# Designs tried in a protein design run: designed miniproteins, single chains, continued (2). Part 64

Each design is a single chain, and the fold is of that chain. pLDDT is the mean over its residues in the fold that is shown.

## One batch from the design tools (miniprotein)

Design m6343
Fold by ESMFold2-Fast:
Structure m6343 (fold): chain A 68 residues (1-68)
Amino acid sequence: SAVDELKAKLEEVAKESVEKKWSEEELYRRILTEVTLFLSRHPDTPQEDVDELAAYAKELFEKAVKEL
């Protein structure tokens, strides 16, 4: 699904942030941009999927930040 594709994209963004030693702010902005663009392109995304995506993004961010 498009949501699963975005989750995979967010995981790659998190991996890249650790590999390239991004700042916490840079990682946050990149995740926010990817999620915002996705929701703009998929306005019919169910609220339950939006909530799941937000939770997934938060977990990825918190995990990656510990490695930065």
Scores: mean pLDDT 83

Design m6344
Fold by ESMFold2-Fast:
Structure m6344 (fold): chain A 98 residues (1-98)
Amino acid sequence: MPIRTEEVVLDLPRDATVKEVRRALAEHFGTREEDVAPLVPVKDDEPVRSGDAFLVRDAETGRLYGVVLRELDENSFLARITELTGISPEADRKARGE
């Protein structure tokens, strides 16, 4: 199947906040924290839990990734990363005749 899925261990405690997860994902992807957004509208200081999902935008390519977190142990989360086949901003502009 053409869907690429990667699993990455993040060294974050179980009480890690949305802000800390955004930072860790931004570091992993080599992008900015502002390019990482929770799918559920939560505050940055809210703790993350198993099943929490994030969208990551690669700043260089504009590609979108879906990330789902799972508690692995007391000091780590497993992040399941799936590339999304969305239209890039450049492709969208071209389709609109811009």
Scores: mean pLDDT 72

Design m6345
Fold by ESMFold2-Fast:
Structure m6345 (fold): chain A 87 residues (1-87)
Amino acid sequence: MHLERALEAARRAAEAAAAGDAEAAIAAYEEMLKHLGEAYAEDEEAALEAVEKHREALEAVHRAAVAARAGDLERAREYARRALELL
């Protein structure tokens, strides 16, 4: 449940960043981190396996959120598109 919700939040963050909605992208990214933390607390091994499986996508979402937070909407959109290809 928590891992599924983290991946859904990751997708929403990437969709928002691709659309140029920095605020929505950052909010969804924070939801992703919250659900990922909950997954680690419930089953650390399963959470680590899921993070490794989706590593490239999660890294792209992180980079999109960082760019959005910095006001670099072009970079945010580039990383968001990459994340959506991998999710």
Scores: mean pLDDT 85

Design m6346
Fold by ESMFold2-Fast:
Structure m6346 (fold): chain A 92 residues (1-92)
Amino acid sequence: AAFGALGAALGAAGLGAAGAAGGLAAVAAAQAALAAGDYAAALAAGIAAALAGTAAARAGSGEALLAGIGAALGGIGVAFEAALRAGRPEAA
């Protein structure tokens, strides 16, 4: 699986399987919170995923760098969506 190779690359960069698992768990938590309408939890989890992805990208190169960027963008996207929904009034 592609995530096996990514896990090995993150391990070599000093992040290990815990970093990769943490990033994925944070994205999943953010998505679940967003779906449940808990925008504060979704924002917090999205920010955590963005930070984890950024750290992975900084430590990696090639495929590890791309995967880290993907995780960071995913986390930022969920955080932005949560912030927009929390701040969106019904009044036009």
Scores: mean pLDDT 62

Design m6347
Fold by ESMFold2-Fast:
Structure m6347 (fold): chain A 98 residues (1-98)
Amino acid sequence: EKEELREKGFQYLNEGEKALKAGDYETAIKNYQKAIDYFEKAGDKLGVAQAYTLLGEAYLKMGKYDEAIESFRKAIELYPDNERGRKLLEEAEAKKKA
């Protein structure tokens, strides 16, 4: 049951990453949001944190700094040792103030 939900989470996470690499930020965001939903249903806090980090990266690339900051903060709340999320949060905050 939970394994099936986690598998779906990773499938959407991977589709989101493919879209992000292709510059299709809208498709990346939709897939990361679906990944979050599945990881939450699975109780996979690390999966949720990873998906929020990638969601924030997509928003950051779109220049949507407020949405990026919110996404990175959620990722860090779930996984405080998220070095990448913290670095990207600092970058998003700096860009918003520029």
Scores: mean pLDDT 88

Design m6348
Fold by ESMFold2-Fast:
Structure m6348 (fold): chain A 51 residues (1-51)
Amino acid sequence: MDAFARGVEALGREDYESAIRHFEEALRRDPDLEAARSNLALARERLRARE
């Protein structure tokens, strides 16, 4: 399954650590994938906020 799709699924489960890893992988494969960059920033923000 696509790394971006895995990131979106992890976000839906509120598994922000997994979401971050999957979006980072998606960006390594496609650095121009703006959606992955935006969702990576969101996942990082949510992970920090839950503390």
Scores: mean pLDDT 81

Design m6349
Fold by ESMFold2-Fast:
Order: C-alpha cells, then structure tokens, then sequence
Structure m6349 (fold): chain A 81 residues (1-81)
C-alpha cells in the first residue's frame, strides 16, 4: 500500500510536469488516501501485536513521505493559484 502511494505520488509529479494539473490533483488525493489508510491500519495492527519495532518503522516511513507529499502538494497548490 505505501509503495502504491509512492507510485501514485510519482505519477502526480509527472502529470504536473506535463501541465496536467487536474490529473496531478486526482493522483495526489488518491496517494494521500492510500498513505493515510496504510498508516492507520499499520498502527492499529502494530499496537494490537505490541510490536514496537513495527511502530517505529511506520513512524520512519511517515517522516520519509512528509517531504515528497509537501513538495507535490505545494506545487499543485501553486498551479491552481
């Protein structure tokens, strides 16, 4: 799921580079929804299992995705302004 979210974010960046802002926004929203769901389900599963290593990995993955999501989101917002 997170790998799919990353692929959608890359596709959103490609669409934005082509000037297809509408497609970029659609892909960005889909990537965001997938990432949010993956983190929620992952956190719930790790807490249920008492898996602190999994929780730490999820936190690290979330931090790694913050930059890319902010970058693409800001670029789309600028294109819509």
Amino acid sequence: MLEEARRLLERAREALARGDVEEALRLFREALALAQRAFREGVEAARAAGDEAALRRIEEEARELEGPFREVGDAIAAALA
Scores: mean pLDDT 84

Design m6350
Fold by ESMFold2-Fast:
Structure m6350 (fold): chain A 65 residues (1-65)
Amino acid sequence: MREELEREIDEAMGLIQIAVAKLLAKKGKLEEALELLEEVIERYKDNPEVVEAAKKAKEEIKKLQ
């Protein structure tokens, strides 16, 4: 149970960081947003849902440029 909760919390934290990166991009801080998403992909590399969400966010941000 403890390990399962820690994995769920870790996934939630990754998704929150992706949402923060999207907000940074909307504020015009595109480089900071992309850097945060790269950090998320590296930190959460063992979590495919977080990695996929981060990659999708990178594509959305690159389209804004």
Scores: mean pLDDT 79

Design m6351
Fold by ESMFold2-Fast:
Structure m6351 (fold): chain A 63 residues (1-63)
Amino acid sequence: MSPEEQELLKKAEEYEKKGLEAWSRGDYKTAAEYFEKAAELYKKIGKYEKAEKMLRAAQQLRA
């Protein structure tokens, strides 16, 4: 993985963590927003399965 891809991966993991923290406190709107941001970054680095999981989580929180 390139240095640029590693930086994007780290950022995606940070957003995923922030999403989980928001979800844990019942802040579903903020959690969905962070999962959507994480999904976009995972997609950019080719982690499509991880991106899909993040998007699915965000959709369920908005339903």
Scores: mean pLDDT 84

Design m6352
Fold by ESMFold2-Fast:
Structure m6352 (fold): chain A 73 residues (1-73)
Amino acid sequence: GTEVVASFEIDTSADPEAPLARINALGKEGDVLVLLADGEAVAVLPLPVKREDFEAALAASPTPRVTAHIVRP
C-alpha cells in the first residue's frame, strides 16, 4: 500500500536548498514527492528530486505555502 514517509510545510518564497536537501535525505529512490496547495496536488516529482524541477514546482504554486508529502508506493 501507499505510505506517507514524511509530511511538512514549505514556504514557496524561501530558499529551496534546505527543504530540497531535507526531502532527498528523508526519502529514497522510488519514493515520490507530492506537493499540495490547499489540498490539491501542484506537483508530483520522483525522488531524488532535481533542484530545477523542485524550483519550477514552487514557482508554479498558487499559494505561498505548500504541504510536502514523501510517499512510498
Scores: mean pLDDT 85

Design m6353
Fold by ESMFold2-Fast:
Structure m6353 (fold): chain A 69 residues (1-69)
Amino acid sequence: SDDLTVTVKAENGYATATVAGVSPDGSEVRVEQAGAEKKEKTFTFPLAGEIRRAGGRVLVDYAYSEIKP
């Protein structure tokens, strides 16, 4: 399938994932972002395969911070 499935894992804190699709010239096509707190969250970034086949890139950025008691 052309879709990219991304799972954000935040068992003991906050996590965010940002997925950006860029065309061959570097222009941004699509951005999806999801956050999770003390759980897992799964989301789909559609058409990642189409972006890559067109010579573009799909960039994934993860951030995690622990929640201290």
Scores: mean pLDDT 78

Design m6354
Fold by ESMFold2-Fast:
Structure m6354 (fold): chain A 95 residues (1-95)
Amino acid sequence: SPIERARELLREVLKEAKERKLPQSLINSVENTLKLVEEETDPREVLLLVGILTGMIQLYRWAEKKAGADPEVIAAIDEIVDRLQAAEEELRAEL
């Protein structure tokens, strides 16, 4: 289901963010969102949570770029945003 794919994506993103040593604020936001999404069965609530996370990560991207983060870190964040936006589209199709 789109919900199970969103959960799997959040688990993969969390693992990759930790392995790549991405900003702790981003890691914490993904982990907290995953905990909430694991408890939700309504695709509307999952879509809302994924959307909020995507917005927060875009703000973290802006802050990291202003701080002079490595281009590889910015590229990794952009890849995460793209994957989250794809999950949002799948969840919207369930509605």
Scores: mean pLDDT 90

Design m6355
Fold by ESMFold2-Fast:
Order: structure tokens, then sequence, then C-alpha cells
Structure m6355 (fold): chain A 120 residues (1-120)
């Protein structure tokens, strides 16, 4: 999203300034925010190509909700001293697998990587 692009540019400037100042703590904070922003953007891109055999149709509101949830989880992990970065498909995979489990395997999943989406 345009807002995420602007925030990424601001974070890159913060990292450059912090590196020049020798402020390792600020470099770490800015890199953590970059990781959260990348998780959010990746999740939004992933929701669009997800198809469920229940007749569900992806829409922008669903993509935004999934992206926000992934960013919140990444920040929660950081607050616990864990890595903010998880496998790029982890948030969507876990959510879809939980849905299938609750429905007794009545759903079929088609899940595309960012590379497959870019190739389409």
Amino acid sequence: AAADEAEMAALQERIRAAVAAGDDAEVGRALAEVAVLLIRGHTAARVGPIELGLGAHPDPALADAAADAAAEEARARMARGEDAVVHPLEAERARIEETIRRLGARAAIVLRTPAEVAAA
C-alpha cells in the first residue's frame, strides 16, 4: 500500500541516520519495524490468491484484516523477545489449517507464493 511504501522509505532513512550515529539500539528498533511492515505487506499480497472450497471470495477488506492481524502477531512476538520474522506463509497457513480443522476437512486450499503471484 502507498502508506506502507511511505513508512518503508521513512524507516530506511531512520536506519541510515542511526548507522551514521552509531546508535545500535535505534538500528535494531527500525529493523524490527521493517520486519513488521514486510510481514504486513506480504500477508496482504497472499490473501488475494487464497481460494477456499467454501465459495469464499478474497476482497481488499479481508486482505487488510489479515495483514493487520499478521503485523499485530509480529509485534507481540517482538514484545516477548522472539523473532518478528516468521516463514512468509505462516500466518495464512495457520489460519487456513485451523479453519479446515474446524470444518472437518471440508475445504480445499489454493495458496500461492509471492513469486507465483508475481509470475501471474
Scores: mean pLDDT 57

Design m6356
Fold by ESMFold2-Fast:
Structure m6356 (fold): chain A 83 residues (1-83)
Amino acid sequence: SSSMEEKKLEELKKEAEETLKRAEELIRQVGSMDPSVKEAEKLVKLAKELLEKAETLELARNAYNSAGQALGLAEDKLKEIKA
């Protein structure tokens, strides 16, 4: 494999990991009493599983998308609570 492809995969995985970390932090702040937070937790678990198996850019992109969706749900719920 080319160094450029490996670097792109590594960068995408790093973005997914950072996004997951932020989602997990917000999920903890909101608490797990809300269905939206439960859905975000499921998406975090999915993203972690995809990252563990991420041998291709497609799998890493799917992990990043799942992490981003989880982050979005947690952010939206946090806004509702703190508005």
Scores: mean pLDDT 81

Design m6357
Fold by ESMFold2-Fast:
Structure m6357 (fold): chain A 64 residues (1-64)
Amino acid sequence: MKELEEEKKRLEEEIKRLQEELDRLKKQGAPKSKILDVGIQLGMKGIELGVVNIELKNLKKKEE
């Protein structure tokens, strides 16, 4: 439980940083390749967070 909560927190922080980076790059008119690279990283972290959230929901439902 605690480990999964910490993983969620880390992923949320990474996603927020990547979201801010992506928004900054778009506003600055950065090269398409840089925007794509950050977008890919964001997508990967989003998938990881999705998996962690599903596991947390399952644990919560089982306890309730």
Scores: mean pLDDT 79

Design m6358
Fold by ESMFold2-Fast:
Structure m6358 (fold): chain A 67 residues (1-67)
Amino acid sequence: SLEEAREHFIRGVQAYADGNYEEAIEHFERAIRLFEEYLAEQPDPLAEVMLEGARSLLEIAREKLGL
């Protein structure tokens, strides 16, 4: 659901802010999957922006771990 996608996005941001990059990656990956599932059935420009944000933050978190 959109609510679950947003929850994982927020938890990912919080984990990232705390320096817990592995935990942040897990949450961002989950958020991306849930946003993609939601957007497959419901066009939503705000959810699309959040999906792009999650992808960008995932890449940044991976870079912090040298991935």
Scores: mean pLDDT 89

Design m6359
Fold by ESMFold2-Fast:
Structure m6359 (fold): chain A 99 residues (1-99)
Amino acid sequence: AEEAGERALEAGAEAARKAVEYAKDAAKGAGGALGALGGGLGAALAARRGDGEAARRAAEAAEAGAEAAAEAAETEEAKEAARRAAEAAREAAEAAEAA
């Protein structure tokens, strides 16, 4: 149980890091990047608290935001970063549920 909590914190931090990475990559056409960033941070915070339900909802928001950002993105790098951010958010939610 304690190890699951540690993994949730690590996954949440990774989700936030990937959301920031996406925002940097999308800076040249960043209209949708805020959705992915906000969702990723939400998932990270919820995972940090060990709140699986909140982490799951935040991960869903991050995924939707990343998809919208990918559609708005002008570069392939930004699209890939958005996808990675969404995946990290989902992993954070799963880790939080296990905690």
Scores: mean pLDDT 62

Design m6360
Fold by ESMFold2-Fast:
Structure m6360 (fold): chain A 60 residues (1-60)
Amino acid sequence: MHKFTLEMKDEELAKELAKEVEEEYPEVKATVEGKTLTLETDLDVLTAIGLVLRLIGESL
C-alpha cells in the first residue's frame, strides 16, 4: 500500500480533488483532513505518482 499526502490551498479544493479521485480511480482511497488530502492505493509507485501529478496539473 502506498500513501501520499498533499497540502491544498483550502479544504474545499481538497474535497473536490478527493471526489474526482474516487470517481476516476475507485481503487484509491481519498481522505480529507482540513486542507490535507491523503491518497492510499495498492497501485505501483509509478502509477500513484502519475495520479498525483495529473490531479495537480489539471487543477492549475
Scores: mean pLDDT 72

Design m6361
Fold by ESMFold2-Fast:
Structure m6361 (fold): chain A 73 residues (1-73)
Amino acid sequence: DIRDPEKLDAEVELAIADMLVGMARYALKQGRLDEAKEIIELAKKLAERSTDPEVRKQILERVKEMEKELEKA
């Protein structure tokens, strides 16, 4: 299960993406638009590095939602 290296990598990537999205949302709430944008770019890079198509899809969906929030800020 999660002890499988490939599955562990997927879970770790999703956890990092969730943390980045939370940080970006917090930065937006604080008016730190540049910081939020940088964090969103980091999440995009994480998606590009992901070898799991399901993980990449989930990260990109989170990124799209954050980009929509950034456009409205």
Scores: mean pLDDT 77

Design m6362
Fold by ESMFold2-Fast:
Structure m6362 (fold): chain A 73 residues (1-73)
Amino acid sequence: SKEIEGLKKALEKLKETLKKEQEAIENLDEEQKKEHEILLKILKLAEEYIDDPEKLKELAIEYLKEQAKKEEE
């Protein structure tokens, strides 16, 4: 599927971005570190569910909602 190929390319680009952030992780503030962790979790979900985009969307939304709740506490 062209959609799955597009997702794989997006994941590769995200991996490169996160690798660069990881190299500078000690220089990131708390908010930037939190965003980095969120993106790492989203990347893992996308890799795991790349062949099930609907489940991926569901789990990604659920994860983001849980992260938002933690910020409200």
Scores: mean pLDDT 74

Design m6363
Fold by ESMFold2-Fast:
Structure m6363 (fold): chain A 80 residues (1-80)
Amino acid sequence: RLRELIDALVAALEKAGKHDLATQVREAGDRLIELLEKGAPPEEVRQAIMDLVRAALASGDPEVRKLAAELANEAWRLVQ
C-alpha cells in the first residue's frame, strides 16, 4: 500500500538523519495519495511521483532509493 511505502521512506530518512527530506517526502507522499484519491489526470500523478522520487533520491541512501522505486511502481500501477 502507498501509505505503508511512504511511511517506510520517511522512517528510513529519519534514521539517516535527513529530517528535512523526511518532511518533504511526507508532504509529497500525502499530495500523491490526494491526487490518486481524486482521480487526477495521469500526467499530474506522474509529476507527483517524480517529485517524491527526486526528493527521496537526494538522500543518497540505498535503502531510501529502493523504497522510492517500489513506491513509484506501486503508484503507477494505480494510475493504469
Scores: mean pLDDT 79

Design m6364
Fold by ESMFold2-Fast:
Formats: sequence, C-alpha cells, structure tokens
Structure m6364 (fold): chain A 74 residues (1-74)
Amino acid sequence: MSSAERAVEDIRAAAERAAALGETLGEELKRISEELQRVADELERAVAAGDTAAVRRLTARGFELAHQFQQLAA
C-alpha cells in the first residue's frame, strides 16, 4: 500500500470512531466527527483521482483533527 492509502485508512478509522463516540460523549465530539468524515471523504476522492497535492493537504488536516479526537476520547 502507498503511504497515501494508509493515511486515508487511518483518518477514516478515526472518523468512524469519533462518530460512534459523539452520540454518547456529546456535541464537541460530534462536531469533530463530522469534520473528520468530511476530510476523509475528500481525501478518498483525491486518492482515487491521483491528486497527490490534495492528498498531502487533506492528510495533514485529518491527522490534526484525529489527534484532537484521541486526546478528548482518552
């Protein structure tokens, strides 16, 4: 797998976990979950299109949000 494909997988997994926890842990996690899902959707499309520049930008955004989610969910 390419590093970009792995990044999409990691961000997608974080988004799915955040969505599940947002229903229980409240509004802040729900908002982070929604933004993570949006970034993951855009990143999947960029990977499918072979747009490496977009993949790099979206990966950075997604990992920043995923780190914030992990801090709140721990």
Scores: mean pLDDT 77

Design m6365
Fold by ESMFold2-Fast:
Structure m6365 (fold): chain A 81 residues (1-81)
Amino acid sequence: MEELERLAKEAGEAARAGKYEEAAKKLEEALKLLRERAAEIAKEEYGLSEEEAKKAQEEAVKRVEALIEKLRKLAEEKKKA
């Protein structure tokens, strides 16, 4: 999870600097890692069943996708202004 934490921190820093496109790209990388590894981590680290791990992964993916959409809208509005 250190890689996800690093990407989330970098995305937050980019967003605070007004670099919404860079923040969105960092969250897209985090989303890729969530899709590939979140179920394994939830199963091994928290002892969740396969079904519970998949549900946790789906919720995390939805949250990150919503943030990416918001950041992309902010970046587009900045370009159109």
Scores: mean pLDDT 74

Design m6366
Fold by ESMFold2-Fast:
Structure m6366 (fold): chain A 70 residues (1-70)
Amino acid sequence: VEAEARAVLEAVRSHVSDPEAAAKAAEEVRALREHAEELAASLPTEEEREAARRAAELLISGAEEILAAA
């Protein structure tokens, strides 16, 4: 899950060279935040919920930092 989040984050970083793609990525990160919270709440174990929240936080914070730096 964290490795998958990092892969998505690297894809966002690649798109930051294109302002239009970066703007679309910012909107998708916003939507992902809401969706990730719902998914985390639906997971059956505390460990899975914590892992999902960490992955979402890594993805969202990292993507926001990359987009802000662009």
Scores: mean pLDDT 68

Design m6367
Fold by ESMFold2-Fast:
Structure m6367 (fold): chain A 99 residues (1-99)
Amino acid sequence: GEVEELLKKAEELIEEAEKLLEEGRVEEALELLEEALELLEKAIKLAETEEELKRAKELLERVKELALEILRKAPKELVPRAIGVILRAIGLILDIELE
């Protein structure tokens, strides 16, 4: 279904972001995490099962961890974007938990 496709695409973007971060391509990794968040927001809105929400939450935790790693490596100009990704991920996790 659409939710499964959104979750799969988000996971692929997260995996590519991990690879880019290992290569020192911090800005590109951050851009992919921002795209993954947009897909996860849509997936959460469309989710009909606890399993789909659990999978979205697991991917959001991965986004949060990668964005925290980016904060440790990022040039000063990218720090606000990395913080934004962390805060958005936390907000979506809380939205799932308070549903």
Scores: mean pLDDT 88

Design m6368
Fold by ESMFold2-Fast:
Structure m6368 (fold): chain A 88 residues (1-88)
Amino acid sequence: MKDELGREIVEAAAEVAFLAMELEVLKRAGELSEEQAREIEELLRRAQELVNRAEEAYRQGDYERAEELVREARRLIEEARRLLREAK
């Protein structure tokens, strides 16, 4: 399942980038409080760190660790997505 895991990591990276862009749009529109923006920024920062670590583990052949890291990243991405939807 190496190909599927690689795809999941790429998809997680793309989702973080998309949500970061959406966050910037909402911040510029004044639709987020400072507290809301900071909370979402922290979640996306942590998700990006986990994605980067998953990519490194995947390159090293540690597929079990890469899967664990991408699963954790996806949980943070889902939380950030929920907070962004609630702010609209």
Scores: mean pLDDT 85

Design m6369
Fold by ESMFold2-Fast:
Structure m6369 (fold): chain A 60 residues (1-60)
Amino acid sequence: MEELVEKIREAGRKLGAAHRAGNDEEATRYGAEVVKLTNELIEKLGEDATPGEVGLLIQR
């Protein structure tokens, strides 16, 4: 679980850096990566936690 959170944070940082550099292609790639990892995290949490309780795990 913690490894997934770390990967999401790293991808988010790269997304921000790409955005600041004006690299739309890189930003799109890292954005997709964040979404994919976030969905995987939610699925794993859903196994052990209620969906309603989880609510919103967004990086913004």
Scores: mean pLDDT 69

Design m6370
Fold by ESMFold2-Fast:
Structure m6370 (fold): chain A 65 residues (1-65)
Amino acid sequence: MEEIIKEASISVLEMHASLLGAEVKEEDGKLVIYTKGMSPEDIELLKKAAKELEKKTGIKVEVVE
């Protein structure tokens, strides 16, 4: 159950980031979202999504501008 929730949550975040033009990578057991060149509004949306993923899964998410 936890594994399915993690996989689904990661897929949703990856899809959302891709839709906004961001790149998602896995580095040293954490997810890193690269937002260089994005609007501040879109960056804040991804930061909010990252925080929700951390709450649901315990996976650390870093947003890099």
Scores: mean pLDDT 76

Design m6371
Fold by ESMFold2-Fast:
Structure m6371 (fold): chain A 58 residues (1-58)
Amino acid sequence: SSMEELIELVLATLRQDVLRGEISLEEARAAAEKFAETLSPEQRALLRRRLDEVLAEV
């Protein structure tokens, strides 16, 4: 569960950075993909699905 918690924290941080105008949506997706390189295939699938959900409203 600690990895799922880290994934959600990373996604929440990226969403806030986009909403604050600190990074672009493209930069947020690139940062998430860099993080995904350190994850298992199952964790990468979770991150990518959650990323689409989290950023859908920005």
Scores: mean pLDDT 84

Design m6372
Fold by ESMFold2-Fast:
Structure m6372 (fold): chain A 67 residues (1-67)
Amino acid sequence: GKMDEEKRKEAGALQAGGAVQAATGLVPEAAELLDGDDTRLVGTAVAGGKTYRVVIDFKTATYEVTE
C-alpha cells in the first residue's frame, strides 16, 4: 500500500544517511532513497554542505560513499 511504500522510502533514506554519517562523522542534514531492492540500495545524503551518493550492497555487506 501507499503507507508501506512511504515507510520503505523513509527506511532507505535512513540507511543512506547512516552510511554517510559512518563515512564522514557528520550528522546528515537530508537523505533520500533513489532505488532499492533486497540486494542493493542507492541513495543520497547531504552532510557538511556536500551531497554524497551511497550504494549499499546487501549481498557483500559493503557500502560505498562518493562525493
Scores: mean pLDDT 78

Design m6373
Fold by ESMFold2-Fast:
Structure m6373 (fold): chain A 102 residues (1-102)
Amino acid sequence: MAAEIARLEAELAALSAAPESAENRARGAALAERLRDLVLEAIAEKARERGEFKLAEFVEKVREAKSAEELLKIQEENQLSEEEREILEEIAREILREAEAA
């Protein structure tokens, strides 16, 4: 997973250096979406490793949501506490550090 995240980050960086065009913007958006999906998957797995099963389930529901209405419903049904948000942010930072090291 970290290697895939690092590859997508490198592809996005290469597109940022390329000439601006509608095609390159569309490719950048698609790569950013795929990167977000992989990061969310990695966060969910790390949360399970830490025994944070509620947070892992929340992240997976967010990843599977296909509309703004579904995202809002997930947030309302799975309201995170300040402490749970802090744990999720710590996991996200760890995943990003692992990708940078890959």
Scores: mean pLDDT 75

Design m6374
Fold by ESMFold2-Fast:
Structure m6374 (fold): chain A 89 residues (1-89)
Amino acid sequence: GMNELAVEAARLALEAGLIALKEADKEALPAAVAGVIAAIGGIFEAERKGNAEAALYAAEAALEAARRAGSEEAIELAERGIELAREAL
């Protein structure tokens, strides 16, 4: 259902954010931390309220973190999260 898509999107955002955090240099680290925090909040809102907008925000934050970290794997996961969040809207 829509709630399940939003939760999956937020979980992909968290995975992308965590990979970005591991690969981030000192300059990219604040964006990676912000991405992980956004993803945790997105999972909570998606699971409790089916909030696809929160999942989308988390996935977009994770994409920004992934791009700054230069992680192709994290970019691909965040882009998939964005796609699923948009389907859940």
Scores: mean pLDDT 80

Design m6375
Fold by ESMFold2-Fast:
Formats: C-alpha cells, structure tokens, sequence
Structure m6375 (fold): chain A 95 residues (1-95)
C-alpha cells in the first residue's frame, strides 16, 4: 500500500510538470487556447487523482495516472490534449 501511494505521488507530480510544459510550449507556438486547455487539465487531473486517493480508491487513481502517462506519449499536442480531457471525464465518473 505505501509503495502504491509513493508511485501515485511521483506519477501525479510528473504528469503535472509535463502538462505545464505543454502549456508553455503551446503559448510560445502562438496557441493560447491550447495552452489554457493544458493548464486546465493539469489542475483537473491532480484534483481527480487526489479525490480518488482520499476515497481510498488507490488502484483507480493509479489507473488514471497511468492512462494519463500513456496519453502524454501522443506526439500531436491537439490529439494529446483531447485524449487527456477524455481520461479526466471518465475519471470523474469514478468519484
């Protein structure tokens, strides 16, 4: 259990950093709407994962974090943000 909580914390932090980086990259590329979507995703993913953890749904929280990590490997920023938004909406249904 403690190993799962540590893994979840590390994954959630890494995802947040990556999404903030994607937002900065989008802003520098002149895509402010895409940048805002990545910033919103960073907040929403952290919030959902933390809420699942608080409810004791550690395996569900880890699944969300892993799916988000996989989606971060999508090369196209537009497809990546859309995949992450879908993950957030599906994760909210587990709350």
Amino acid sequence: MKEKLRELSILTTAIAIRLVGDAVDAELAGQPELAERFRKLAKELITVINELEKQGKIDEALEVARRAGDALTIPDPQERVEALEKIVEEAKKKL
Scores: mean pLDDT 87

Design m6376
Fold by ESMFold2-Fast:
Structure m6376 (fold): chain A 91 residues (1-91)
Amino acid sequence: MEKLREEVEKAKQKYKEANREALEAESEGGMLTMKAAAEGLALEKEGKSEEGKKLIEEAAEEARRREEEARRKLEEAKEEYEKKLKELKEA
């Protein structure tokens, strides 16, 4: 029983961490995209429209990648926590 409770607590902490990472990735992605948009507009005004467009697109892609990775980790951590909770309840 004690070992199962420890595993549940560990899974719960991973779930909390993954949830924080997901919120952080969303916030960081938003900031990254806004910064790239401002820099991209400045480059466009200088006649460097292609460089500005590339910078915005790369930032948007990086933000999406980070958000998807964090979401996947959150989903896995949630499933692990729920599985351990079920094992503890059935023990």
Scores: mean pLDDT 83

Design m6377
Fold by ESMFold2-Fast:
Structure m6377 (fold): chain A 69 residues (1-69)
Amino acid sequence: SEEEKEKIAKEAERILTRGYLEGKVEEAVEEVVELAKKHGIELDIELSEDPVETIENAAKALKEALEKM
């Protein structure tokens, strides 16, 4: 449902934002992958040495996966 997609997106944004602020972006990406998995979504997120690029990759992967639900 659209409500479910929005809830997943908001929770993922919260996780990624917290990870960025705490310097734990890779751990935040793992949390987002597990969150998506609980909702039947399999995410493949490319990790980068640049934390901003990693967050952008995570956001893009989630957006594309949610559009396919």
Scores: mean pLDDT 83

Design m6378
Fold by ESMFold2-Fast:
Structure m6378 (fold): chain A 63 residues (1-63)
Amino acid sequence: DLGTEILKLVNSEDGYVDIDELVKVIRDSGRELAPGFEDALRAAADEQGRVPKEKLGDIPSAA
């Protein structure tokens, strides 16, 4: 399940997710990001390309 794989990417120490790993997981699941969503994530990222998990609210979570 995509939501479960995304949750595994969340750093347990600070709750951040690496965008490159996030994009890879979504592509590996056979899904595409919404148009502009990757750009929006990168705009919200820190200097290392990471976003807080709260920014993932637009991605379906595991039920």
Scores: mean pLDDT 67

